# Ledger of designs, part 83: designed miniproteins, single chains, continued (3)

Each design is a single chain, and the fold is of that chain. pLDDT is the mean over its residues in the fold that is shown.

## One batch from the design tools (miniprotein)

Design m11054
Fold by ESMFold2-Fast:
Structure m11054 (fold): chain A 60 residues (1-60)
Amino acid sequence: SELLRLIGQILRLIGDIFQLELELSRETDAAKRAAIQAQIAALQQQRDQLMAQMRQLDSQ
């Protein structure tokens, strides 16, 4: 159940990243683009942490 919970969170983060990437593709303001890029980077880091937790559970 914990593994399935982590997979669900990872999939939601991937969806959120896609939405922000779409927003970034339509944004022309440099400051707003920088803010969106920072949000994408933060979500990617969180995704990577959850993937690491998933691998840890799989190995134990």
Scores: mean pLDDT 85

Design m11055
Fold by ESMFold2-Fast:
Structure m11055 (fold): chain A 65 residues (1-65)
Amino acid sequence: MVIEKVREAAKKATSKEQLVDEITRIAEEYFTPEQRQAILQTIAENAGKSKEEIAEAVIKTLESF
């Protein structure tokens, strides 16, 4: 369910900033502080990539939990 929220955010977001903001909200609502830090680190490490690549990197991080 949460992975589907990230995929939906990637489809609806018109910019990388909008996608990052939405993923950050999802992380705040559904994950522990440690998991949230892992998600935010994944976003930071992939900040120079496309919106689609950022979404896929975050999904891989979520799958590791």
Scores: mean pLDDT 79

Design m11056
Fold by ESMFold2-Fast:
Structure m11056 (fold): chain A 56 residues (1-56)
Amino acid sequence: MERELMEVLRAIREGKPLEELVEQFGPDVVAEALRRLDEIRKQSEELKEKEKKING
C-alpha cells in the first residue's frame, strides 16, 4: 500500500485524472492519497493565514 500510495500522490500532483488512478490502483488507495493531500493543503492554507496576520 505505501508504494502504491506514493505513486498515486505523484500522479495526482502531475495532474492525472482520479478516475484513471482508481482503475490502476483501486479506490481505497486513491481515497487515502486524497486524504493526505487534503491535510497538506490545510497546512499550506494555515501558513498563508499566518502571513496575513503578521501584516495585519
Scores: mean pLDDT 74

Design m11057
Fold by ESMFold2-Fast:
Structure m11057 (fold): chain A 70 residues (1-70)
Amino acid sequence: KEELRKRLEKLGSEASDLLLDSYRSGDTEKTDKAQEALRLIVEADRALEEGKYEKAKELLKEAEKLIKEI
């Protein structure tokens, strides 16, 4: 529970920073990936609120993969 929340906060900050950097560079592919990562993080937050921990873990893994590709 605590671990997933902290991971969500960390990934959310990373994705937000990458989104801002992609806007400055004009790289639309990086912008799209950063936006998709943020969308997955929002879905993971909802899953955590609903007690769906396994779904939240999977969504955070997908967000992390997208962030790594940026």
Scores: mean pLDDT 82

Design m11058
Fold by ESMFold2-Fast:
Structure m11058 (fold): chain A 81 residues (1-81)
Amino acid sequence: MPNVERNLATLSKLSNEERTEVLLHMLRIVAQRARELGREDVVARVEELAAQVKANADDMEKLLALAREVYELERELAEAE
C-alpha cells in the first residue's frame, strides 16, 4: 500500500509540470468519490486544493504540502462508508 511519505518522495523527483498533473489527477478521483458519497464539503475542499496546486505549480515545497493534504483527504474518504 502506498505510504504518504513514499508518494511525496516520488513527487519530489518529478518536474513541476508532472507533479501538477499527478496532483490534479488525484484531485479529480477524490472529487468523483466525494460526489458519489454526497460529501459536498470534500468537493469544495478539492476545488480549493486544485486552485492552490495551479497557483503554486512553480513551488515544489508548496506542491508537496498540498500533496500531503490530497493524500489525507483521500484517506478520509476511504474511511467513510
Scores: mean pLDDT 78

Design m11059
Fold by ESMFold2-Fast:
Structure m11059 (fold): chain A 91 residues (1-91)
Amino acid sequence: MMTPLERLVEALEALLRHIEYLKEKGYPDDFIKEVAKHGLKLLLERAEADPSIPAEVRAQLRKLYEEVDNMSVDELIEKLRELLAKVREQL
C-alpha cells in the first residue's frame, strides 16, 4: 500500500506532467497558473489533513501555492521539480 508521502510524490509528478503538457500545447500562462494553483491547493489540503507528512513539506507546498502568481511558468515548473526532489528525499 502506498504511504501518504508516496501518494504525494505521485500527485506532484502528475501535476508537473500536466503543467508541462499545457505549456507544450501553447495554453496561456494565466490558465496554466490557475491549473497549478488548483492542483497545489488540493495537495496542500490533503497534506495538512495528514499528520505523517513532514511539516517542512507542508510549509513548502504552502509557499509555492502563495508564490504561483509571482512566477513565470518556467519558474513554476522548476520549483515543482525542486519540491518533488525534496519530497523524494523524505522517502
Scores: mean pLDDT 85

Design m11060
Fold by ESMFold2-Fast:
Structure m11060 (fold): chain A 57 residues (1-57)
Amino acid sequence: AELGRRALEALAAGDLERAKALVNEGFLAATGQALPPEALAALTPEMLREAAEALVA
């Protein structure tokens, strides 16, 4: 939950690198596996926001 909120804050601040790192950390914590670098690089700000919102829920 906290990682998702911080990722949303990073997106609002325009810090895409921080948002990607927080989303990846939350995904790793939830699933035990990190997103591949290629998949993470392909994420748009809109996709990052949706992922961060899922991590808050």
Scores: mean pLDDT 76

Design m11061
Fold by ESMFold2-Fast:
Structure m11061 (fold): chain A 56 residues (1-56)
Amino acid sequence: SQREADLKLVKETIDGMVKAGMPKEVIEEEVKRMAKTLNLSEEELEELLKYIEELA
């Protein structure tokens, strides 16, 4: 589905930013912007922010 593709895209972007050594605050800011652009729900955004906390 488009929603699954969008979530995968954001998670792949997070993985790339973490691998590049970007600060957590920068990663969170970018993810929030992507979530707004992709019209992700607050629950989906919270899942992505938790994913960042587990990796970074």
Scores: mean pLDDT 82

Design m11062
Fold by ESMFold2-Fast:
Structure m11062 (fold): chain A 56 residues (1-56)
Amino acid sequence: NLAMAYYNRGNAKLTEYNDLDGAIADFNKAIELKPNDKDIVSKAKAAIEEIKRLKA
């Protein structure tokens, strides 16, 4: 599942590399690949919002 691969890579970028911009890009790509998957969309959006909060 390509969308899950992007989601998991985004989490790795966030957790291990502190690559906030790269993580946001991967989470957005996961949403783009499966926009009707409510679980992936909700998790990816929540992660993006948390990253934006941390950058503020």
Scores: mean pLDDT 82

Design m11063
Fold by ESMFold2-Fast:
Structure m11063 (fold): chain A 89 residues (1-89)
Amino acid sequence: MLPEEFKERLDRAAELMREAVKLLNEGIKTNDDEKILEAARKFAEAARLFPAFYPYAMWLIDQAIKASTNPEVRKELEELRKKLEEELR
């Protein structure tokens, strides 16, 4: 990987992590499971772009699962977690 490609991938993954943390906090505060799910999807995307974020993304997705109250959203979160684990572990 060229240094430029590495930096671009890291920067994109870091932006996704920041956006996702904001969405997760907003979703928890407002009890909005759709924001919690969107946050988890962004954590997964960040980990795929930059696998060094995998342990942090998994921990944050686990927080999203614990925070969700909608059974359908919880199922999607658990499926997302499983897919990410199969892809990157």
Scores: mean pLDDT 85

Design m11064
Fold by ESMFold2-Fast:
Structure m11064 (fold): chain A 57 residues (1-57)
Amino acid sequence: GMAEQRARGEAAARAARELGELLGRPDFGSKMADQAAAYAAQGDAEGAEAASTRGGG
């Protein structure tokens, strides 16, 4: 349901922030987390997960 999609998106956003910190790139992690959160708010868990991985490079 929508609550599960939001939870997955929020988890993806948190993972993106943590990954950004580990890579020494908190700015990228924060940007990806913001995009993942935006997708999660729309109920798009797949988009949130994709957004969270796009800035890892």
Scores: mean pLDDT 69

Design m11065
Fold by ESMFold2-Fast:
Structure m11065 (fold): chain A 75 residues (1-75)
Amino acid sequence: MISIKIIGDTAYIGLHSPVSKEEAEELAKKLKEEGVKKAYVASEDEKSAEIVKEALEKEGIEAGTSTDKESTKAI
């Protein structure tokens, strides 16, 4: 599951399960269409966080990641 909170031009994304590259690319396109310019990705799985970050950066969104449980739980 993916949890998303958008505040202005910033998205806070929590990855609660492994994410595919296809799912990440669809998410990135949607956020770009909504005018998101920055995103923070929290995930326990480093690989999923990296996939989502790469998809976001490909769409021109500045992305930061966190892979600890506390960050994921907060979103």
Scores: mean pLDDT 77

Design m11066
Fold by ESMFold2-Fast:
Structure m11066 (fold): chain A 89 residues (1-89)
Amino acid sequence: SKAEEIRRLLVEAEEAIEAGDYERAKELLERARELAEELAKEDPVTGLYYLALALGGLGYVYEKLGDYEEAERLREEARKAFLEALELK
């Protein structure tokens, strides 16, 4: 399922972050973001929750790569997605 693919991508991204491979983590998290946005159209609560996780991870990665403005924007979007998921629950 899309949810299973997203979970796998998020785990692989966490492993890449732990290894210091921030470019690899970015690729994995951007793919997770795309799938989570698609899932949110069919399953809004689950999709928005995974979207929040992917966006939060991207924010961390962008901060590590020195793009502080994009990191802040992504973390704000992650917070909004998480709050939306909680409101729908």
Scores: mean pLDDT 90

Design m11067
Fold by ESMFold2-Fast:
Order: structure tokens, then sequence, then C-alpha cells
Structure m11067 (fold): chain A 92 residues (1-92)
């Protein structure tokens, strides 16, 4: 379904963000990776919001918020958070 394709795209964006955080050598690079991940997720969500159920909209909105609020996280905490979000989206 279109909904499954959107959720799969969200998962792929989160996985790309995770890869970027894993190779980051500074806190600024971790923050930059999270900021870019959140921006890409917001753009995808804005373009596909009408295709999603209210439950799926809430799931994606909460994931975006957690990535955006994650700017203060250490590299290790950011990796754990992104892995949790990936699991949440892929199990939905």
Amino acid sequence: SEEEAVLKSVGSILRAGLAAVEVAKTQEEVEGALKRTAKTLRELYKENKSKLSPEQQKLIEEAIKEVEEGKSLSKEEAIEKLRELIKRVEEA
C-alpha cells in the first residue's frame, strides 16, 4: 500500500541518519546528522500526510519530534534513540 511505502521510506531515512551518527567524530556532526534526518522526515511527512491514517500520522510526528529534541543527546544516546525509532516504525 502507499501507507506501507511511506513507513518504509521513514525507516530508510532513520537508517541513513543512524549511519551518519555512527561515523560522526564530534558532537557538532551528531547534531548535524540529527538535524538533517529530522528535516528529511518533515519533508516526506508534509508530502505524504494525506496518504496516512491518523495513527500513522501520530507515529511519524512523534518520531520527528524525538529526532529534533535529540540534538542534546550524546552520540551513544542518539544511536540508541534512532535504533528504537527504526524498530517502532518497522513494527508498525
Scores: mean pLDDT 87

Design m11068
Fold by ESMFold2-Fast:
Structure m11068 (fold): chain A 63 residues (1-63)
Amino acid sequence: WVGHVVEALHTVPKMSPDDLALSKGDLLLVLEEVDEDLVRAQSLTTGETGIVPKKYLKVVRKV
């Protein structure tokens, strides 16, 4: 997922200082895979970085 653009599937509030708050439909750049369930991503809307659960994301595929 590193280097891929992903889309937030749900609105998710920030739960901890390391988390990234999500709004449904937000586009994010994946910077790092932290573990099997978590990525570090940057919001393309706000430029903020933080940890996001993979289960709330889908990879955007442009044809």
Scores: mean pLDDT 78

Design m11069
Fold by ESMFold2-Fast:
Structure m11069 (fold): chain A 61 residues (1-61)
Amino acid sequence: LSDAELLEKARRAPDLEAAAEYLAQLRRPPSDTVLSALAALHGTTAAELRRLIEERRRERA
């Protein structure tokens, strides 16, 4: 899966947890602009979404 496909899956994710799972798989971290847009789409803040992504990556490490 490409980062572009993972971003599209995160955008279409049914909930914040699913979005964070896709974003945790990105090879490159998303830009602040992209992260803010995705966070707003899922009803949260960029800071909260970033925390969830880091938590998912920590669980996989």
Scores: mean pLDDT 80

Design m11070
Fold by ESMFold2-Fast:
Structure m11070 (fold): chain A 75 residues (1-75)
Amino acid sequence: SVDDLIRQGDLARQRGDYRTAGDLYERAGDLLRDSDPGRASQLYVLSGRAYEQAGDLDSSRRSFRRGGLVRTRLR
């Protein structure tokens, strides 16, 4: 479930596994993209920050852009 992905992402972040946290937050955002765009946008931002902490700037930028695009779809 999306809540399981968020919880696993939070645990990964707490243990310093920022890349795994980024992946998990991104997957949770993808699941909510059409049903809950506001939560999806927040999860993409968390994903982007996690990838930034992991030093993966390309994945970070992509996640932040996904969050921005989701907010745009909210009108």
Scores: mean pLDDT 84

Design m11071
Fold by ESMFold2-Fast:
Structure m11071 (fold): chain A 85 residues (1-85)
Amino acid sequence: SMENEKELEELEKEVKEIEELHKTRRLLPDKSPEEVEAKIEELRKLLEEAKKIVKEDPSNKKPLEELKKEIEEFKKEHIEAGLKS
């Protein structure tokens, strides 16, 4: 589905935005820089896996749902938590 491909492009943009926030030191300092970088690397791996799976089966939403959950959890821990304080 072209719709799933578009959702994947949007998720890729979110991962890149997270990478930029880390590079510019805009993420919350609750974790060591090494731990944050390791989590971002995990998001990159999930993104690349989702790209491969969606390319092979464009109707499969499972890798997109998994990536979205991991991005939402990362944002809650390292971005959105600061907005609540």
Scores: mean pLDDT 73

Design m11072
Fold by ESMFold2-Fast:
Structure m11072 (fold): chain A 78 residues (1-78)
Amino acid sequence: MEELRKRLERLEKKVDELEAEAQSLINDPSTPLEKVREKIEKVLELRALVNQARAALDSGDYEKARELIEEAEKVLEE
């Protein structure tokens, strides 16, 4: 139980870091627009997975929560 919550907390922190990086890229006019879009899309995908994992944990669906956390961790590694 606590393992999944700790993994989710780590994912949320990493997503926050990626969101800050995406915001930095948006403010840099030398960054190609496609790179900015790729970063934003990744952040949005991770946010969706994290939100779904949290909902699954809150509903007691620990198997689904684990699957969503693992998927988010894979997306983060890409």
Scores: mean pLDDT 81

Design m11073
Fold by ESMFold2-Fast:
Structure m11073 (fold): chain A 62 residues (1-62)
Amino acid sequence: MDEDAALAAKGAEAAGYSPERARRMAEALQTSGGDRGAREAAENARKSPHGGAAASGAGYLS
């Protein structure tokens, strides 16, 4: 749960979530099979390296 969850949390922070909220969402996501959600967020970061990936990451953590 290192790089993938960190990327999801960073995306959420960039999208306007607080760092604390982003961290809690990443933890909940990891517990709920969030490995997949975190990987999808990481792939979005690769596809849209300019800002768009951050907004996409927040969508997974709703």
Scores: mean pLDDT 58

Design m11074
Fold by ESMFold2-Fast:
Structure m11074 (fold): chain A 67 residues (1-67)
Amino acid sequence: SLEEELRRLLRELGLSEEEIEEAIRAAKQGDLDTVERLLVRGVLRGGDPAVASRAGALAEELAKQYA
């Protein structure tokens, strides 16, 4: 599922389980600003920007499914 793939990418980016749950909840609510903030946080901690880009795209698709 999109949610499972997004969770996997967020873990690869180095987000904690708490931050992953916050990102999934935000995406389902259409709060992509919160998702972007968490992705930027992951990159600033040394995460791969390419992984963050892919995660952002999946978060947008997840938001559409819950709209």
Scores: mean pLDDT 89

Design m11075
Fold by ESMFold2-Fast:
Structure m11075 (fold): chain A 96 residues (1-96)
Amino acid sequence: NPLQQQLDRLENGIQNLEEQKAKVQAELQILADGVDAYIAHLARLGVVDPSALTPAEKAALAAERRASLEKQLALLDERLKRLKELIEELKKKINR
């Protein structure tokens, strides 16, 4: 059934977006713990040397990343909403 195959692909798309959303939310939670917590997280990942950064640079990195992640979260929520609407429309067609 082509409609069932399309539904399965959309449901897989939802799972992939929910996983991406969970990762974004996890990093936003680290940012919510504070600038120093976020910089310590990046240092553990080998992304930054905290000793090479000024307090102003640390604050700027945290603020820029937060803004980027909030934008990503909004786009993921919009995509999830659209896919859920398409799934509902397809389910109505299958369950006629």
Scores: mean pLDDT 86

Design m11076
Fold by ESMFold2-Fast:
Structure m11076 (fold): chain A 58 residues (1-58)
Amino acid sequence: SMNQKVAKQLSVVMARKIALETELWLYKKQKADKSKIEQVEKEIEQLTKEAEELKKKI
């Protein structure tokens, strides 16, 4: 069903977000370049918005 497909997409988006949040934590701990940190933070923000939109469809 469409709801099951949306739920599957949400699970994938949430898993990607968790992976990026872990990567961000490592970059901050290792004092990675500010540009690299900002890029990952922007991607996390986009995934958060995508997850919120998918939740509205369930």
Scores: mean pLDDT 86

Design m11077
Fold by ESMFold2-Fast:
Structure m11077 (fold): chain A 64 residues (1-64)
Amino acid sequence: MEEKLKEEALTLYREAIEAARNGDVDRAAQLKQRADELIGKLSEKTQKEVREEIARLDAEAVAA
């Protein structure tokens, strides 16, 4: 269950980054909100892992 929620949250966040790149800021915000909601349902340990991956994705998106 948690592993699927983790993957779903990361997928939503990747889609949010892509939407932002396409100029769809509203969609990007909505997808990030959905990802945050799913992250909130995870254990603290899994939340930390997801947040680390998200921080990495954000850093790569800004650098690209």
Scores: mean pLDDT 79

Design m11078
Fold by ESMFold2-Fast:
Structure m11078 (fold): chain A 60 residues (1-60)
Amino acid sequence: TEAIRRRHEILIGATQGVLDIALFIAERLGDEAFAKTARRQAEEAIRRLEEETRKRLAEA
């Protein structure tokens, strides 16, 4: 449904925004390990959101 797709778009956008802030902090600290961890966590969050959205669409 359209509502499920809108929720997906909002949450993906929010995840990308959080990643941008985390990368800004990492750059300020010169912490490459933190930047790598932030990217990995964002990728995992997006994967979980895509899986959740797929399930919700299949059940709708």
Scores: mean pLDDT 84

Design m11079
Fold by ESMFold2-Fast:
Structure m11079 (fold): chain A 83 residues (1-83)
Amino acid sequence: SFEVRGASLYSAARILEAGAVTAYEIGKKQSLEEAKKQLDAIIEASRKLEETARRLGLEEAAEEARRAYELAEKLKKELEKEY
């Protein structure tokens, strides 16, 4: 259903957001190149998820996906500045 799809895409976006934070913390402590690669994948996945949610009219999922890639981009830039 429309509601189930909205909830599923929203949950996927939140998982990507959590993944971005985890990748950043790993980058700070272990591997910058591995963390940047994971953040790039999260940015790409989040942007595609926002596009899909926008096409389906799923506004809450689209906004959460947007927050996920904006966070991942910010965290990638911070890794590039600090290390």
Scores: mean pLDDT 83

Design m11080
Fold by ESMFold2-Fast:
Structure m11080 (fold): chain A 66 residues (1-66)
Amino acid sequence: SKEEKKKKILEAIAKILRGIGLIFDGEYLLENAETEEEREEGERLIKEGERLIKEGREILKEVEEE
């Protein structure tokens, strides 16, 4: 249904936006890292953000193919 497609699109957009935010936070943390723990957290945030963007893009592709 049209409503179901809209929900999937919104979920995908939310994942992509969250992913972008995590990458931004992670890059900022890496740029300002003073400890190994801060560097590891920055790298973790970037990887998580990339994962969310990929998942959101996959959802959008599935909706487009419907």
Scores: mean pLDDT 88

Design m11081
Fold by ESMFold2-Fast:
Structure m11081 (fold): chain A 60 residues (1-60)
Amino acid sequence: MEEDEEAYRRAVEALTAWLLKQGVPEDEAREIAERSARAALNHGGPEMAKQLADAAEKLL
C-alpha cells in the first residue's frame, strides 16, 4: 500500500541521515537504514515504520 511505501521511505531517509550524523559511512548507513525500516514494516506494519521514522527524525 502507498502508506507502507511512504513510511518505509521516511524511515530509511531519517535513519540514514541520523547514522551519517553519528559518523557511519554513507553506503553502510543506507544498508542499515533499509534493513531496519524493512524489519519494522514486517514486524509492526506501516505504524511501526512510522514510529521508527519519527524517532530517528527527533534525534536529528
Scores: mean pLDDT 80

Design m11082
Fold by ESMFold2-Fast:
Structure m11082 (fold): chain A 48 residues (1-48)
Amino acid sequence: MSFESFQRQLQLGEALHAAQEGEDALRAFGKASSESGRLLADGVLAQQ
């Protein structure tokens, strides 16, 4: 395998992995922001 072939495969793998991780992070952020229940639950637990 040439260095170029290796680089192409590595770039594709990294792009795919990064895309999946990025989307997952975005969804987690949206959920936390949309719910706001996490702050409420944490407040109740902290005051317990």
Scores: mean pLDDT 64

Design m11083
Fold by ESMFold2-Fast:
Structure m11083 (fold): chain A 58 residues (1-58)
Amino acid sequence: MLYRAVMPLPKLSDDEVELREGDLVEVLEEVDENYWLVRNLATGEEGIVPKSVLEPVE
């Protein structure tokens, strides 16, 4: 299932991915209950993001 960024997220560490508001992401792995490994489909970059900045796309 695809997810969408509901807010911009700057890249603050090498393990993170930058998100722009409205970017579509593919969830690759659930790291823990609060953080997911995703691929930003707009940039092709992979990294960890808090799941709270994502919403499911139907």
Scores: mean pLDDT 80

Design m11084
Fold by ESMFold2-Fast:
Structure m11084 (fold): chain A 61 residues (1-61)
Amino acid sequence: SEKEKEEQEALLRHGTAAALGDVEGAREATERLKELGSPLAPLAEQTTRALEAANAAEAAA
């Protein structure tokens, strides 16, 4: 279905952004997952916040 396709695309974008340290891309993908009502949206948001915290810690070191 179109919704399933959109969820897969958003999830792929999130994973790619997270792997590259792209916080903005990860946030955008997380918001898209929320819009779609994906059950993975809370997990994506948690991962995005962890990535942001890790980047901030590296910048501070």
Scores: mean pLDDT 83

Design m11085
Fold by ESMFold2-Fast:
Order: sequence, then structure tokens, then C-alpha cells
Structure m11085 (fold): chain A 67 residues (1-67)
Amino acid sequence: AEPAYIAGKGNYAAGDYDHAIAAYEKALELDPEYAEAWENLGKALEKVGRTKEAEEYFEKAKELDPE
């Protein structure tokens, strides 16, 4: 879970949002309660214009880590 999340962050920092999305999705497949992965998946989705999905995933992150 964490290695996939770190790969997602690295791809996001490099501007490779498609690979960042795939890596975050893999992290969440392994650990669906990983709030930070939901939030960062939402951020990557916003960068590629998938804003509706981003909003849903930001809400999911907030449910898991409400502060």
C-alpha cells in the first residue's frame, strides 16, 4: 500500500498525473481506508479535469480523516 502511494506522489510531483492516478488507485485497492491516498487521488483527478470524481474522493478522504 505505502510503496504504491509513494509512487503516486512521485508521479504527481513529476506532472505525470495519469500514472499518479493509477498508483493511488493501487494503494487504495490494498488499503481502502488510506485517507491520504483518497485525497491525493482527488488532487490528481482535478489535474486531468475529472473534477466530479475528485469531489467524491475528497469527501471519502474527509470521512476517514475528518480533520
Scores: mean pLDDT 80

Design m11086
Fold by ESMFold2-Fast:
Structure m11086 (fold): chain A 74 residues (1-74)
Amino acid sequence: MKPTQEELDAEVKVALAEIYVAIAKISYKRGADKNEVIETLNKAIELATEALPVLPEDAQRVIDEANKLIKEIE
C-alpha cells in the first residue's frame, strides 16, 4: 500500500511542526527571547493545522503541545 501525495505532504508538515516545537524547547532552555520562542511555536501550529484534514490526531497532538508550551512561557 503506497501513501497518497496528500498523506505524504501531511506527514511532512507534522514532522516539520514537531521539529519547530523541539527548536522552541531548546531555544527556551538556552535563554532565547520569549517572543522568538512563541513565534517558532506559532509556525509549528500553522504547519500542524494544515495537516489536520489528513492527520487529525497527530496534528492536534502537536497543536496541543505547542499551545501548552506557549501558556507556560507567557
Scores: mean pLDDT 84

Design m11087
Fold by ESMFold2-Fast:
Structure m11087 (fold): chain A 62 residues (1-62)
Amino acid sequence: METIEIKLPPEVVDLALKHFKELGIKAEVVSDGTIKVEVNSREDLIKAVAAVLLAIGDYLER
């Protein structure tokens, strides 16, 4: 099991968590603006990246 830390603006964190949950990826907030994501496959990594991009897109269109 690999764990990746992703740093995002705090305003994007909640949006990213929503997308991670919808895609079935395990993610946890470990500090302001930092999310810890569990990845077990290339597909999980692609989903994690997609969730982050979707969250940033949502934030920019607010």
Scores: mean pLDDT 81

Design m11088
Fold by ESMFold2-Fast:
Order: structure tokens, then C-alpha cells, then sequence
Structure m11088 (fold): chain A 67 residues (1-67)
């Protein structure tokens, strides 16, 4: 069982859900936009494809939080 992931999700639940919703809406309405995510002090910029889905946004956020 992914106990570590579940514990982290609980601690970040409210913030993660807020950020996910804002990011998903922004990317859907603003194609050709870049997502910038900070992980342990490093900035990683992803170029968003024009046909990105909300599920893709969720994966990006989860990977950044898991790193």
C-alpha cells in the first residue's frame, strides 16, 4: 500500500486540490502556456501541448510533489 503517498496527500489535501483546480482551468483556457513547478528549490518548466487534458495536469503536479 502507498502509505507514504496517502499521508502526504492528507497533509497537502486542501492546497493540492486548490492548485490542481486552478492549474487545470488555466491550461484548458490558455493553450500554449508553460507550467512552472518548483521542486526542492529547482524550477522546472514544462511546455504545455495544445491538447493537454486535466489528467495530464494532475500527473505533473503529483510527480512534482513526489520528487
Amino acid sequence: APAAAEARAGALGDESRKRFGVLANELINNPNKEITVEVDGQTVTFKVPENITPEDIGRIIREALAA
Scores: mean pLDDT 57

Design m11089
Fold by ESMFold2-Fast:
Structure m11089 (fold): chain A 83 residues (1-83)
Amino acid sequence: SVTELIGILLRAIGLLIEAKELLKKLEGEYKKKAEEELKIIEEALKVVKEAFKKEDLEKAKEALEKMEEALEKLKKIYEEYKK
């Protein structure tokens, strides 16, 4: 439904914001690794936006899952940086 697509889009935007805030706290090699995950999140958000325009709920869900996986990897990079 359009309501589910709106929910996915808002969640996707939230994941991008969280990723960018984490990246600001990183330096050096850890920042470079995190930038690769941010790139995946940004590309997947483009897919979510395209899927929203086409009302393709399955494509939107798959792209959101890729964003969630990339953010989890970015969070692990941040945890390693703090050690």
Scores: mean pLDDT 89

Design m11090
Fold by ESMFold2-Fast:
Structure m11090 (fold): chain A 131 residues (1-131)
Amino acid sequence: MSEELRKKNEALELEKKGWEYFMKGDYDKAIEYYQKAIELDPNNADAYANLGRAYLFKGEYEKAEEWFNKAIEIDPNNADAYTVLGELYFAKGEYEKAIEWYKKALEIDPNNSRAAFLYYLALQKIEEKKK
């Protein structure tokens, strides 16, 4: 197997371990494994998005935004990266900014059910504030 293919396969295994720790609520270990995955495959946009999501769930919004922006730099067509950036602004209570990012995700992938659902939820939050 090529050196590059081996590193990508090892990075995917580390990303999977990071996701397993994330699902257990161990965000610090999830971050460690996602960082190791990025070291082996620095072009994996999904790993940067997952790293940002772990920081988001820790309430570290500035770090979350930094990693979501890196995911978008690597793959500008990754609809999930825009969806999680929308989730960040939703968590901050900035629903109008969240909607902009969900719209961007839906422009890239119109079948993204998560982005569509969160877009609708953000609209409801804006309408509630106007009443």
Scores: mean pLDDT 86

Design m11091
Fold by ESMFold2-Fast:
Structure m11091 (fold): chain A 69 residues (1-69)
Amino acid sequence: SVEGYLEQAIEALKKGDLSAAGYYLHQAFLEARRNPEIQKLLTEAMRALSEGDVEGALKYLEEALKLAK
């Protein structure tokens, strides 16, 4: 589920596991293909991670998780 992948991505980022976070974020993005608002937040999270902004990525992922619930 989108919610499950988002929770795993957030947990991975909190542990500093960027590889696992990227995997779960990508899975959440694929699952969210019919939810453009979640998909936009995940795109912003991916951009933040590419720029080394872990705090920004966490903020976007937690906002996406609220929408997925």
Scores: mean pLDDT 87

Design m11092
Fold by ESMFold2-Fast:
Structure m11092 (fold): chain A 70 residues (1-70)
Amino acid sequence: SRDEALKLIDEAGVLAALGRLDEAIELLKRAQELAPEASEHLNAAIEALKKGDIETALKHMREAAKLLEE
């Protein structure tokens, strides 16, 4: 559901800020399965985390969350 995807994105953001990037990526992959309408931004966030670009990843997570809120 969208609510579950939003919770996963929020948790992934916390994990990314803590430097737990592999765990953040796993949560974002699960969010992408639950909310494919946000998949473009979620995939961009995953790719940014794979590169260690936390700032870019958090930006894409925020854009994904906006699409799923409402």
Scores: mean pLDDT 86

